Designed miniproteins, single chains. Designs and how they scored, part 46

Each design is a single chain, and the fold is of that chain. pLDDT is the mean over its residues in the fold that is shown.

## One batch from the design tools (miniprotein)

Design m1579
Fold by ESMFold2-Fast:
Structure m1579 (fold): chain A 71 residues (1-71)
Amino acid sequence: MTEEEALEELREMAAEVQEALAAGDKEKAIEKLEELIKKLEEYLEKFPDSPHRDEVERVLKDAEELLKELK
């Protein structure tokens, strides 16, 4: 997986989380958030020198905070 492919996947996953939240499906939102968090952590491990690192770290923090609120 290239860095660009990984970023595209992360954006798609974030959209799925937002769709679940908009639908009021808390259980699906939690499941999708947990998947997103894992992929964000994998991105930071595989691409530590990425110019998008700060953005990905912010998204990870926001996702973790949202997951805590939903659980």
Scores: mean pLDDT 82

Design m1580
Fold by ESMFold2-Fast:
Structure m1580 (fold): chain A 83 residues (1-83)
Amino acid sequence: MREYLLQSLEELKKKVLDLAKKAIEEKSEELLKEAEKVLKLLEEGSVPPLELAKRAGDEETVKLIEEALKEAREAVAEARKAL
């Protein structure tokens, strides 16, 4: 189900964003490492639904997944710059 997969990815994205924000706030390399680990889980978990969406020609789902990945990656990159 599309909504179920997107919700699972959205939860992982929110966790990455929260950890990256706390890493900046606390100047914590440990929290940054945790954000990076969750980002890796998001990236790995995005591969199957992204492949299925591409094969189905579901461009809207592809864009939603790619935007979620971009947002999570940007948050981690900003945390790295801030530390």
Scores: mean pLDDT 81

Design m1581
Fold by ESMFold2-Fast:
Structure m1581 (fold): chain A 86 residues (1-86)
Amino acid sequence: EAARERALALADEMEKLVKDDPNISPELKQQILDEIERLKAALEAGDVETARRELNHLSRLVGQVPDVETRRKLVRLVAEIDRALR
């Protein structure tokens, strides 16, 4: 329960960070937001296997974020979610 709630809170932080960054292209922004939505749905369903798969997809997408500061924060949030799901 606590791990799931923590992971959901971190996913919400990622969503806000992505929405607030004007330097992310609209296409990449939509792809990342779609993956965050899928991740959140899997977390709410308690489907850890699907959540891990979506997190892997999300990790690849956030690596494409052009702003170094935003990218570093997103990479950290992905790692924190991964740790919460162990």
Scores: mean pLDDT 86

Design m1582
Fold by ESMFold2-Fast:
Structure m1582 (fold): chain A 95 residues (1-95)
Amino acid sequence: SEKVQTIVNELIDLYEKGQLLEDVPQEVKEKSIQQKFLTPQAVNNLAKLLAKTGLSPEELQQVAFEVVKKISTPDNTEEEIKKQAEAIAKKALKL
């Protein structure tokens, strides 16, 4: 989907500029460099928050998967995963 590629590219651009996770505490960001979060929970949490973009469920899962594949996170608690997903969704909803 063209919409999926546009949103993925914009979120990756924000990540490369250091803006995607700017609302996440510095401690979490530093640990995130060491581990990739491709957990189903991280992907599903982000997809749920992106639902307001109007994408289909399949497109939401694809955007969430591609974005979390490009960034790293520590072995986070459920609350930390939620905070990271909320920060990413906040940036996506402004696109």
Scores: mean pLDDT 63

Design m1583
Fold by ESMFold2-Fast:
Structure m1583 (fold): chain A 65 residues (1-65)
Amino acid sequence: METEEKLKELDKKIQEDPERFKNATIKQLAEMVGLSPRTFTKKFKKVFGMSPLHWIKQQLGRTKR
């Protein structure tokens, strides 16, 4: 299964419940998609244009109110 597909699936979960992920570590997120933390961050940035934790903060900012 493509890494990009798993990253998009994770993103969908983050968008649905960003509060669930605000305390998640890069290691935990990487394990969810079957990647090392370093590879996960690199691939996520290539697909979404920003780091996973930065992306989560962005979703939290949008749904905070």
Scores: mean pLDDT 77

Design m1584
Fold by ESMFold2-Fast:
Structure m1584 (fold): chain A 83 residues (1-83)
Amino acid sequence: MSEEELRSRTRTLAEQLYNTKDPEERRELARKSLTELGEELGVPRESADRIADHAVYLAEQGYSPEHIATSIYLGLRAVAASS
């Protein structure tokens, strides 16, 4: 996956999470999307789930899509780099 593609997909997910008001739908969306993205990046499922849960938390607290996107991006990169 390219850097540009990762940033684009991360931003799209962050915007979707920000705009999803139902807590259950938000969690399901985050977990599904980060599982798929994590598998493509070689990130373990447990790490992808933690990143997803944190992104959901930020969205629930009203953080901007930009902050949510940055959190997801940095989380995925940190796990990939530590392998």
Scores: mean pLDDT 84

Design m1585
Fold by ESMFold2-Fast:
Structure m1585 (fold): chain A 60 residues (1-60)
Amino acid sequence: GTTAAAGAAGRAAVEEAKARGLSEEQIDAVGNAVAGALARGLDAEGVRAAGMKQIEKLAG
């Protein structure tokens, strides 16, 4: 369902952080952003956006 798709989007964002060479602490911060979005009941796009926004904050 929607929760499974949101979880998959969150995992994809974490893998993107790893692919971009972020540190273990930065990857954890992306995971926390994803977990917060999931707790708020956001859909897959919302969860993806939250994770990507955290990556951009850490990379820029």
Scores: mean pLDDT 83

Design m1586
Fold by ESMFold2-Fast:
Structure m1586 (fold): chain A 57 residues (1-57)
Amino acid sequence: VEETVRRVAERIALELGASPQAAHEAADKAVELFRERGYVTREELRKIAEEVKQKES
């Protein structure tokens, strides 16, 4: 399940135009949230992706 969370987070970040490195960071953050709570929402995945993309700017 963690692999699924990571893959989805990376895909969302890349679709938003983030670099591969930022997408990897988004996946790491998403997996951390999942480990802490046992779930992560699509809205949270999008917010993480937006945050990592903004750091690149």
Scores: mean pLDDT 78

Design m1587
Fold by ESMFold2-Fast:
Structure m1587 (fold): chain A 101 residues (1-101)
Amino acid sequence: SKEEDIYRFFEKVREAAKDDPELKKKITELLQKMLRSKDPEEQVEIARELAELILEYFKKKNMTPEELEQLKRDAETFIEEVEKEGFLNAMIRAIKAKKKK
């Protein structure tokens, strides 16, 4: 489901943040900026920046091409839901997916 894809993306966001304190700070700043943004287009741009940041992190950590492709798909699902419903609603959907696992 889209909710499970978004949940998987944010599991990878949390994994990256756990391993790199500088990356954690940048991730936190991007998430806070998305929450404060009143512009849907700005939220989508920040969501894309977050996705690129996480993909580059795992690429440097020697994630397999297959795993990187899955992460890219999960990130695209997140970006699409931010565009459709906004960042807060996308996060609520991810939380609901966690309860069903």
Scores: mean pLDDT 82

Design m1588
Fold by ESMFold2-Fast:
Order: sequence, then C-alpha cells, then structure tokens
Structure m1588 (fold): chain A 96 residues (1-96)
Amino acid sequence: SAAAQAALERVKNAKTPEEAIAALEEALAILQEEKTEEDARIAVEAALVALEKFDDERIEELGLRIGRLYLEVSKDVAKAIADVVRIIGEIINRRL
C-alpha cells in the first residue's frame, strides 16, 4: 500500500533510532490491519533497513514482530522464512 511504502521511505530517511521506531510501528500497525503479503513484504524491508542503520533492541523487537506476521500472511513460505532468517542474522551480528 502507499501508506506502507511511505513508512519504508521514512525508515530509509531516519537519522535517529526514535525516527526509525516510529516508522516501523506505523508499518506494523498497517500490516496488522491490512494483513496483505505486499504490506508484510514492505514492512520486512523497512525492518531490515532499520536493523542495518541502528543498533537498538526496540528495533530488534519490532523486526521480529513484523517477521512473525509476515510468516502468517505469506503465500511463499520459503521466501518468508529466508526474510525472517535475515532479520535474525542482523540481530545476532549486532550482538557480536
């Protein structure tokens, strides 16, 4: 959706963890209401961008919540698993 895409763009332009968190919370809220695979894919992209930009436990939690919903709405389970593993990989890499 246009709203989900706008949230992704806000994450890409975020200069602080707080700006990224606000945009991710919006992406998660959109996904919870719409429950479409397209909105889930956009939300996962937003989470991955935020995880690469910021080392923040709140972003890690939001990324995992988005990944869980993506698994529930995805028609391509193998791709959804791969995307969630990428989120987990970023979290592990930040902790090392």
Scores: mean pLDDT 80

Design m1589
Fold by ESMFold2-Fast:
Structure m1589 (fold): chain A 70 residues (1-70)
Amino acid sequence: SLEALKKALEVLEKSKDPGEGVDRAGVILVLAGDEETAEELGRIAKETGNPEEARKKSIEYLKEQIKKLE
């Protein structure tokens, strides 16, 4: 949902630990029923191997998904 995507984005942007932020965002999305977006965040994290880069890419991805729904 749009609300879940916005909440996940807020968690990513405000989290002190980038890796924990990505994990928490994924949990929010799974609980909202958006398993596809959560899986993509997990893929980004695994493929980058860098928590800060993974957070940046995840933020960009979520912003794009939000734009598609607005």
Scores: mean pLDDT 82

Design m1590
Fold by ESMFold2-Fast:
Structure m1590 (fold): chain A 62 residues (1-62)
Amino acid sequence: MKFSEEQIKRLEEVAKRLKERLDAFDKEHPNASSEEVARFIADVLYELGDEIEKILQEEKKK
């Protein structure tokens, strides 16, 4: 698979935001159950997955 420099940069920024959100959740919810953690991760991945798909589709258009 080929990615442009801009696609790679945007994907790296998405990965950074994912880590930041996970770190914030852990700090704010130290007593979260495994189910709560899994739900949060799923919700975050759902949102970021949509953004990732958009990046890949829009860059491929050119």
Scores: mean pLDDT 73

Design m1591
Fold by ESMFold2-Fast:
Structure m1591 (fold): chain A 93 residues (1-93)
Amino acid sequence: MKIDEEIQRMEKAIENGDVEGALKELRRALEALYEEFMKVEETKSPEDLQRLAEAQRRLDEVTGKLVDKHPEAEEEITRLRRELVQKYIEKKK
């Protein structure tokens, strides 16, 4: 789904040294991931949970590559994750 495409675009941006582009794709992937988590809480589908866990794992791996190549991005990544987690919590998980 879109999360896979966003992760792929993020990897390409990292490879090209486009930190801003990589962060933009990370935001899109995280937003899509949290929206899917909210849907799965309603359905409680084991298949959906497994798919989301796999997407989260891949996103974490690619985010690690971004930090390894561009350490300056770590602070922005941390801030972005905090903002999106807070927004997810405010939707009353």
Scores: mean pLDDT 78

Design m1592
Fold by ESMFold2-Fast:
Structure m1592 (fold): chain A 87 residues (1-87)
Amino acid sequence: MKEELMREVDLSMLRIGLSVALLMIRKGADGKEIAEYLRKLAERARKLGATEAAEYLEKAAEAAEKGNLEEAKEYVEKAIDALAELE
């Protein structure tokens, strides 16, 4: 029960982080700053065993670093979908 609760908290915080990443993309934040934030989210996703979401977030970070914010958004949305499959 305690480990389950901590996992739900960590997953909820990760979902909040994904919403923040989408907001950064929508507001036209710097691609390098978006990439750094997405890589931190990918590390958190990987530690939680959300491997597919982590892989999409790494791809989103690479797209953001190259200035391709539309592609970055698509990969963040795929990461959100992958996390939903864990519930």
Scores: mean pLDDT 83

Design m1593
Fold by ESMFold2-Fast:
Structure m1593 (fold): chain A 100 residues (1-100)
Amino acid sequence: MLKISEKASVEEVAETLLLGAALEVQLGVPVDEILAAVKKAIDLFVEQGLISEEQAKLLLEKLEEMAKRLRELQAKGASIAELMAVVRETRDEVLAELRK
């Protein structure tokens, strides 16, 4: 297992959470259940010292906005491909903010 630097561990946490969300969207898991699962994971990552409370706040804000967009798209009958595009966009936004 690779040694994780503080910066790399935060980016790896964000990528892992968003990969999990992408897979759950692909499997048709309800958006509210996906959001609940990622919130629980973020809380555990803060408790384990893998991310700061400020980083957790950023992740939560981006994931809440993603969940809102996904619910709106699902209500309009959007394809899984369109839902997956929102998850990828959110990942790119989160990684850009964490790299500041």
Scores: mean pLDDT 78

Design m1594
Fold by ESMFold2-Fast:
Structure m1594 (fold): chain A 80 residues (1-80)
Amino acid sequence: SSLVEKAKKLIKEMEEKIRWLKENLDKLSVDEAVEIVKEIRKKYLEVLRIANETKNKEIEEELKKLEKKMAEVVELIEEK
């Protein structure tokens, strides 16, 4: 598959995990939530590499939105 298709798949997976994490934060320990954030960050870094290699502005804009959503989730975890 193309790098752009891989990036789009990873973006969807990250969005789904962030959404699930927000909905289930009350059911998770801090350690469990942190491990999920680490998995999301790993995918984020791979998409960032693809964005830099492809110069794809659509992927760059989606990454900016994901950064904001990740920051919101990290703040919620820190409040636990």
Scores: mean pLDDT 86

Design m1595
Fold by ESMFold2-Fast:
Structure m1595 (fold): chain A 55 residues (1-55)
Amino acid sequence: SEAEAHFEQGKAALEAKDYATAEDHFVMAVILAPDDEALRAEIEALGRQMRAAAE
């Protein structure tokens, strides 16, 4: 799905330490799959990891 594609692209951007691009893709994934609570929770956890990694 488009939400899953955005989630995977966000994870790839995170691995490349492109936090702005990762955030944009994660936001799109949530918008495209608003009822997917598990996906939202995983994205929130990755957001915390991004903040820690950016130190």
Scores: mean pLDDT 79

Design m1596
Fold by ESMFold2-Fast:
Structure m1596 (fold): chain A 65 residues (1-65)
Amino acid sequence: ADPYAEAVRALEAGEDGVFTVPLGTAPYLRDRFPDYEVRSLGPLDTTVTVNGVTVPAERVAFRRK
């Protein structure tokens, strides 16, 4: 599954939480969901796969304002 798409789905559903996403996606999530506090918790020592491409991962925390 696409971890970015999973994070987007959770935010659209009004969920709070911590998600693993591709490195560098926190600004895009923040722009798309202005009603949420989106905080980067930094890079993870792991990778995620998006559309068959393996990329570095980061952890982001979401909280509704």
Scores: mean pLDDT 77

Design m1597
Fold by ESMFold2-Fast:
Structure m1597 (fold): chain A 70 residues (1-70)
Amino acid sequence: TVTLPTPTEDTMYGKRLPDGNVLLRVLTSSGVETFVLPGPALGDNEEYINPKSGTKLKRFPDGTLVLSKI
């Protein structure tokens, strides 16, 4: 079982699963939704920046992933 914080409209919370996929929780107009996406190969405290979309994905040591706008 994976426990994630409740997401806000400004933040997307996620956790890396043992298979390398990412479990994300996102607040949408339909409420809080859960997605499973292929995860980037991020280590602890590493960041992936997508300059085309202006977004940053950061992994924390506890396996939490945070998506934010840059």
Scores: mean pLDDT 62

Design m1598
Fold by ESMFold2-Fast:
Structure m1598 (fold): chain A 65 residues (1-65)
Amino acid sequence: AAEAERFKENMIKSAELIKKYQSPEVAKEIGENLIKAAETVKAQRPDLKPAADEAIEYVKKLIEE
């Protein structure tokens, strides 16, 4: 669905902006908060689960260095 694609793109854009403009320590903390938000969305919106899972995976890789 278009909503799932937009959700995934917004999460990825947010994570990349944070990595670009924040220190590694701050980027990791904000990235962890983005993952928590995506987990909440996944629990409340099962239709967004695949997009949320992909976004979580991407953010985890991004904050690992």
Scores: mean pLDDT 79

Design m1599
Fold by ESMFold2-Fast:
Structure m1599 (fold): chain A 95 residues (1-95)
Amino acid sequence: MEEQAEELIKKAREHRKKANEAVDAGDYETAAQHYIEAGKYVAEALRLLGMEETAKQVEDLYRKAAQAVLDGNLSEAAKYDTAAELIFVGALLER
């Protein structure tokens, strides 16, 4: 991976971890902010790798996860978070 994309992926993973920790703590506003940041960093990394369409998909899923958390729909938020991660990991495996 390119050094810039690798650094963005590290930041995305940190924000995703903090989002999930905030959900467990009942701090849904903080969780939503971290989901948005995770999606932003993943999308930027994917764009650097030439994966514009995948970047849009992943960013949209994290935005939906953030909104679901704010709406109190934790199961829906987890579904979007999981979908975003699977698409992102799949894209990395395909280069």
Scores: mean pLDDT 86

Design m1600
Fold by ESMFold2-Fast:
Structure m1600 (fold): chain A 81 residues (1-81)
Amino acid sequence: SRMELQKQLVEKRDKIVELGQELKEAIENKDIEKMKELVEEIKKLLDEEGKLQIQLGSDEEVVKKTIESQKKILDEELKEA
């Protein structure tokens, strides 16, 4: 159902926020291995979030470009570490 998909989307977004906070801590501690692990997990959740957004009627091209942009930012943060 639409409500069930919306609930799953919120749960994925909450997890992304949680892992994003852990990533900030890993950056401050210069824990490169933890940063790599967290970046990969966040990227997976972004893909899952995107699939849910498309199922809920969001424009597929816009969602894909937004996720690719967010992944690029994560890669740049990892590169600067």
Scores: mean pLDDT 87

Design m1601
Fold by ESMFold2-Fast:
Structure m1601 (fold): chain A 89 residues (1-89)
Amino acid sequence: MKIYLIYGKDNKEGVAIAKELVDKGLAEVEELEDGVIVTKLKETPEAEAIAEKLVKEGKVKAYVTPDGDVILAVVSSKKGVFAAKALSL
């Protein structure tokens, strides 16, 4: 199962979360459209544990795609939440 973190590029929480994951070698960042950042998490127990912690803390909301992948939208990012809802349809 693939896990993606999604947020707007100007969202401070999303940027901070992605930076932590990238600095640990647990994720790769891609800009998909103007102002939307997607961070693909590595398929490792450490990356999955961080994802579970973010959901538990209420910092992200999980959406499931038709293909069974998980999109974690940063709750404070209106742009990220909008994009995640579109991808979960």
Scores: mean pLDDT 81

Design m1602
Fold by ESMFold2-Fast:
Structure m1602 (fold): chain A 77 residues (1-77)
Amino acid sequence: REVLVDFIVEEAKKHGIEISREEAEALLEASGWNPEVLFPFLARELLMKEKNTNEEPSEEEIKKKAEELRKRLEEMQ
């Protein structure tokens, strides 16, 4: 549980984005603590904050970012 929250916070910081522990927990609860659902939501959030825009990322950008996040989590385990 804590590993997923810490992963979200640390990954966001690596992209120069500040995500609170509370925001990370909210994303996890919205995904039902399912990594397959979590990673697309997290990828979208990170891409939107990085671009500092209300423009939604493409499905391809979200999928690519979600796959990168999944691989990074697996490397930490």
Scores: mean pLDDT 71

Design m1603
Fold by ESMFold2-Fast:
Structure m1603 (fold): chain A 72 residues (1-72)
Amino acid sequence: SEARARAERALAEAREFLERLKAATTGVEFAAAAIGLIGALLTAVYEAKKAGDKELAAEAQALAREAGLDIK
């Protein structure tokens, strides 16, 4: 489904933002990566739940926990 494809893309983007967050050396770099990460994780969880993909939703939530976030 389109929702599953969007969830997979958002999860991939979240992983990229998490790596940028870890590599950030300035406050601006950190803020940009953090905003991108939160948006991508929220999209991944939302679209995965919309697709009925519990495993994909759990994977996105696990990545959120690695970033210190609790996303339901």
Scores: mean pLDDT 86

Design m1604
Fold by ESMFold2-Fast:
Structure m1604 (fold): chain A 87 residues (1-87)
Amino acid sequence: SALEKQKEQLIEQLQQVVGDAMMRLDELERKGAPQSEIDKVIEEYEKQIEELSKQLNAPEGGKLIIEGVRTRDKGLIVKGVKLVQEK
């Protein structure tokens, strides 16, 4: 159905945003960027993740993904994505 396709597209967009966040944060940390710049980037991605998880009606999944991005915990990110996929 159109709703199922829209959900799949939003999940793909969420996964892309998370991947971009992790890659950008890794690059900043490798370059020795100041913590203030790292925090700003985290805040920008948190807003995107929160909005997408709300559109997917899974704010609890979004919270786990945000925590995983903040702590660089890939296991928390995977758990959050699974909650988003389960509705």
Scores: mean pLDDT 85

Design m1605
Fold by ESMFold2-Fast:
Structure m1605 (fold): chain A 75 residues (1-75)
Amino acid sequence: SREEAERLVEEGRRLEREGRFVEAGRHYIRAGQLYLEMGDVASASEAFGRALEAYRRAGREEEGLQEIVKAAASV
């Protein structure tokens, strides 16, 4: 649901503040996937962008990109 996607984004922001960037990225990816399932491409794009940035800050940008592509392709 939209509420679930919004909670995942909020949790991702909390994890980023704690320096837990990979975990934040995973939450953002799941939020983006839920937004895509709802047809909200703009919110999905923003969530996936946040995920990629979080993975980049962890030094795992390529892994993050691969996870985003897999998540987007699964909807």
Scores: mean pLDDT 90

Design m1606
Fold by ESMFold2-Fast:
Structure m1606 (fold): chain A 90 residues (1-90)
Amino acid sequence: SRAEEANAALVARAEEAAKLPDEELRAAAEELLLEALRTARELGDASELERRMLALAEGRLDDPEVRALWEAWVERLAELLRRRREAAEA
């Protein structure tokens, strides 16, 4: 299905992103989150919050609460990628 193909592509991108050095992980996490949210929108599976986060990331929304959530999600994803890299290197 389209959802299965999209999920497989995002997982592959996350595995490649996890190989990046620390200084590149945040930028990679931001790109990965943007790609995941765009995929959710295209599949019609995006929640209201996910649509608002995507609108903010694409410059279509200026909302400080949504921006704080976007930054928190990017930092959380960067930390998960860092931990995945450390686990793979151990």
Scores: mean pLDDT 80

Design m1607
Fold by ESMFold2-Fast:
Structure m1607 (fold): chain A 122 residues (1-122)
Amino acid sequence: SMLDKLLEEIREAIRRARELIENRDWEGALETLRELLELLKRLAKEADPSDIRFQNAFGAVLGTMLEALQAAIEDNAPLEVIEEMLELLEEAVDLGIKEKIPGAEGAKKDLEKMKEVIRSRS
């Protein structure tokens, strides 16, 4: 099914993102996070938000984006990388709230904490 294919693409992209983050390949990580955001937009357009598999996949992407942003901040990645990761996460969180994803409000709270950390370092 289209949902099964999208879920597989999301799982593979999450795996790649985590490997790139571990290797501190911030350019590769950003490219993969952009891919994950586009997959989330397709999921929101093509799938039922009440499906638990949809909700779990969406939550996993939000978690991966938060992990990437936190790692980039902790490793003092270039400001341009951190800013783009933040923008991608904000767009994903807003989409999650619109689609009523159970984890989205929690991700918004974590996002606001990350913004405070970034501001305190400026």
Scores: mean pLDDT 87

Design m1608
Fold by ESMFold2-Fast:
Structure m1608 (fold): chain A 65 residues (1-65)
Amino acid sequence: SASLEALTEELKEAIRRGKVEDALAAAELYVSLSPVFRPVAAAAGEEARRLGYEEAAERLFRLAE
């Protein structure tokens, strides 16, 4: 949905700006509210891995499971 796409882009932008811990906290909060947000965490994890934030990527992928 458009709202999930907007949230995904927000988390990816935070990761691109080096605000990785903020992106993790947001992903953890949203996934705790609903499993519908798991794909958002997965997409943020792919962005983190692409930029070399391996630990953050692992944590984001764990949230997506």
Scores: mean pLDDT 86

Design m1609
Fold by ESMFold2-Fast:
Structure m1609 (fold): chain A 82 residues (1-82)
Amino acid sequence: AKVTVKATKEGAGEGLSKLAEEVLDGRTEDGKLILTLNVEGKEVVVEVKPLEDENEVEVTITSEDKELAEKIKKEILEESKK
């Protein structure tokens, strides 16, 4: 499953930090930050792309578990509202 969300840079960071049990890998590719995370014992790939607004990012979440990907998206959106 693959889901995409527009979020604040701070909200994306806070949401991912709350859910990630472990960061397995991190790299920068084509101007995007790509993280491989362990969330609830499952591997999740997160791509963070900077947007034209310096405070906004586009986050793409890839997971075999669609429900987990949607949960991560919701957490990022809730943190972005603060």
Scores: mean pLDDT 80

Design m1610
Fold by ESMFold2-Fast:
Structure m1610 (fold): chain A 80 residues (1-80)
Amino acid sequence: SKFPELEKKSPLVRKVIKLLEEGKEEEALKLVEDYWEGVKGTPAEKKMPEVLEAILEVAEKLGVEKLIEFTKKKLEELKK
């Protein structure tokens, strides 16, 4: 893996990295969108900032613009 340290942050981060390494950028974005919708408003929301920041770092390193834009917007929504 190109990001072994970030993969330890969550199973979702690990799946996103794998999809991006396979060139499946739209599937990776959809996975993060589904994560946001499924976890927002649950007790697991407390861990969302760490997970989304890890995803943002991967997306920025790989130049995945749509995932960068989505993740930044969602992180701003969590910084109330």
Scores: mean pLDDT 82

Design m1611
Fold by ESMFold2-Fast:
Structure m1611 (fold): chain A 72 residues (1-72)
Amino acid sequence: SAEDYLALAEALAKAKDWEGALELFRAARRVDPSSARLAAALDAFIKEAERQGAPAEIIAEARSLRDEVLAA
């Protein structure tokens, strides 16, 4: 389910596996493209990634994905 993907994405982000977390957020979006929960999870991910100094590419990809979810 989308919730299972989000939970695993959050766990990978906590481990600083930024790429793995992004792939799971993309999987969650394929299950539910317009999820308010996914949008909120991406906002939290972006905030933590910025706080922890994740690569700018990761932050840019997460922002793009969030904007796509909000536009759906």
Scores: mean pLDDT 83

Design m1612
Fold by ESMFold2-Fast:
Structure m1612 (fold): chain A 78 residues (1-78)
Amino acid sequence: SSTLEELQKKLAELVPEKAEEIKELATQLVQAIEAQDSQALGQYLQQIVSLIPEEKREKAEEVLLEALRRLLEAQAAA
């Protein structure tokens, strides 16, 4: 998914020191959305946020909300 690739890139830019870990969590987050697993979605969101410094959490939240919106709209359109 192009949305997954964009999300991985943006999150890795926010925390370069943990880029590989956050990209893996982004993959799991997208899979949870595609599976409509709200419990897994909440778990992976919490794990991603925990990797992000407090100073960057607002930017990360905007990135995550935009990606979530696009993925949910894609599911609703199918």
Scores: mean pLDDT 82

Design m1613
Fold by ESMFold2-Fast:
Structure m1613 (fold): chain A 57 residues (1-57)
Amino acid sequence: SEEERRKKMEKEIEEITEKLRNREASKEEVERLRILDVSLVLKVPIEELEKKAKEAL
């Protein structure tokens, strides 16, 4: 379960990173990349970070 979650996060990071390389990344995608990085470093579930991000909007 946790390994599958990390694989999904890595996939999303790769997709956003490719868009960044092509200068096609939106502000929302850049924010998403930051959330993914924080989730991986702090080992906090992405769902909790997404909830906090939605509350900040």
Scores: mean pLDDT 71

Design m1614
Fold by ESMFold2-Fast:
Structure m1614 (fold): chain A 89 residues (1-89)
Amino acid sequence: VTPEEIYKAIEEGIKKVEEALKQSPDEARKVLLETIAKIAEMLSAYGASKEVFEHLAEAARYARTGTVDGLEKAIEHLKKTAELVKKEI
């Protein structure tokens, strides 16, 4: 697993979550949690830093609230995770 592959997976995941959020917060929450789980596996395989995992953990925490505000904050933390991963490329 490469940082470039992880970055692309996060970007694609964010796009899917944003599309789901237009339909239903419940669907967005489901897609977001699935995306976070996939990214966590990729980051673990890569050996990412503690800081990257802390942002991903915050994304998961906000996603679990199931509120629109929480889902939007979770997306912000996923974008932060992507920024940190991109620095490795």
Scores: mean pLDDT 85

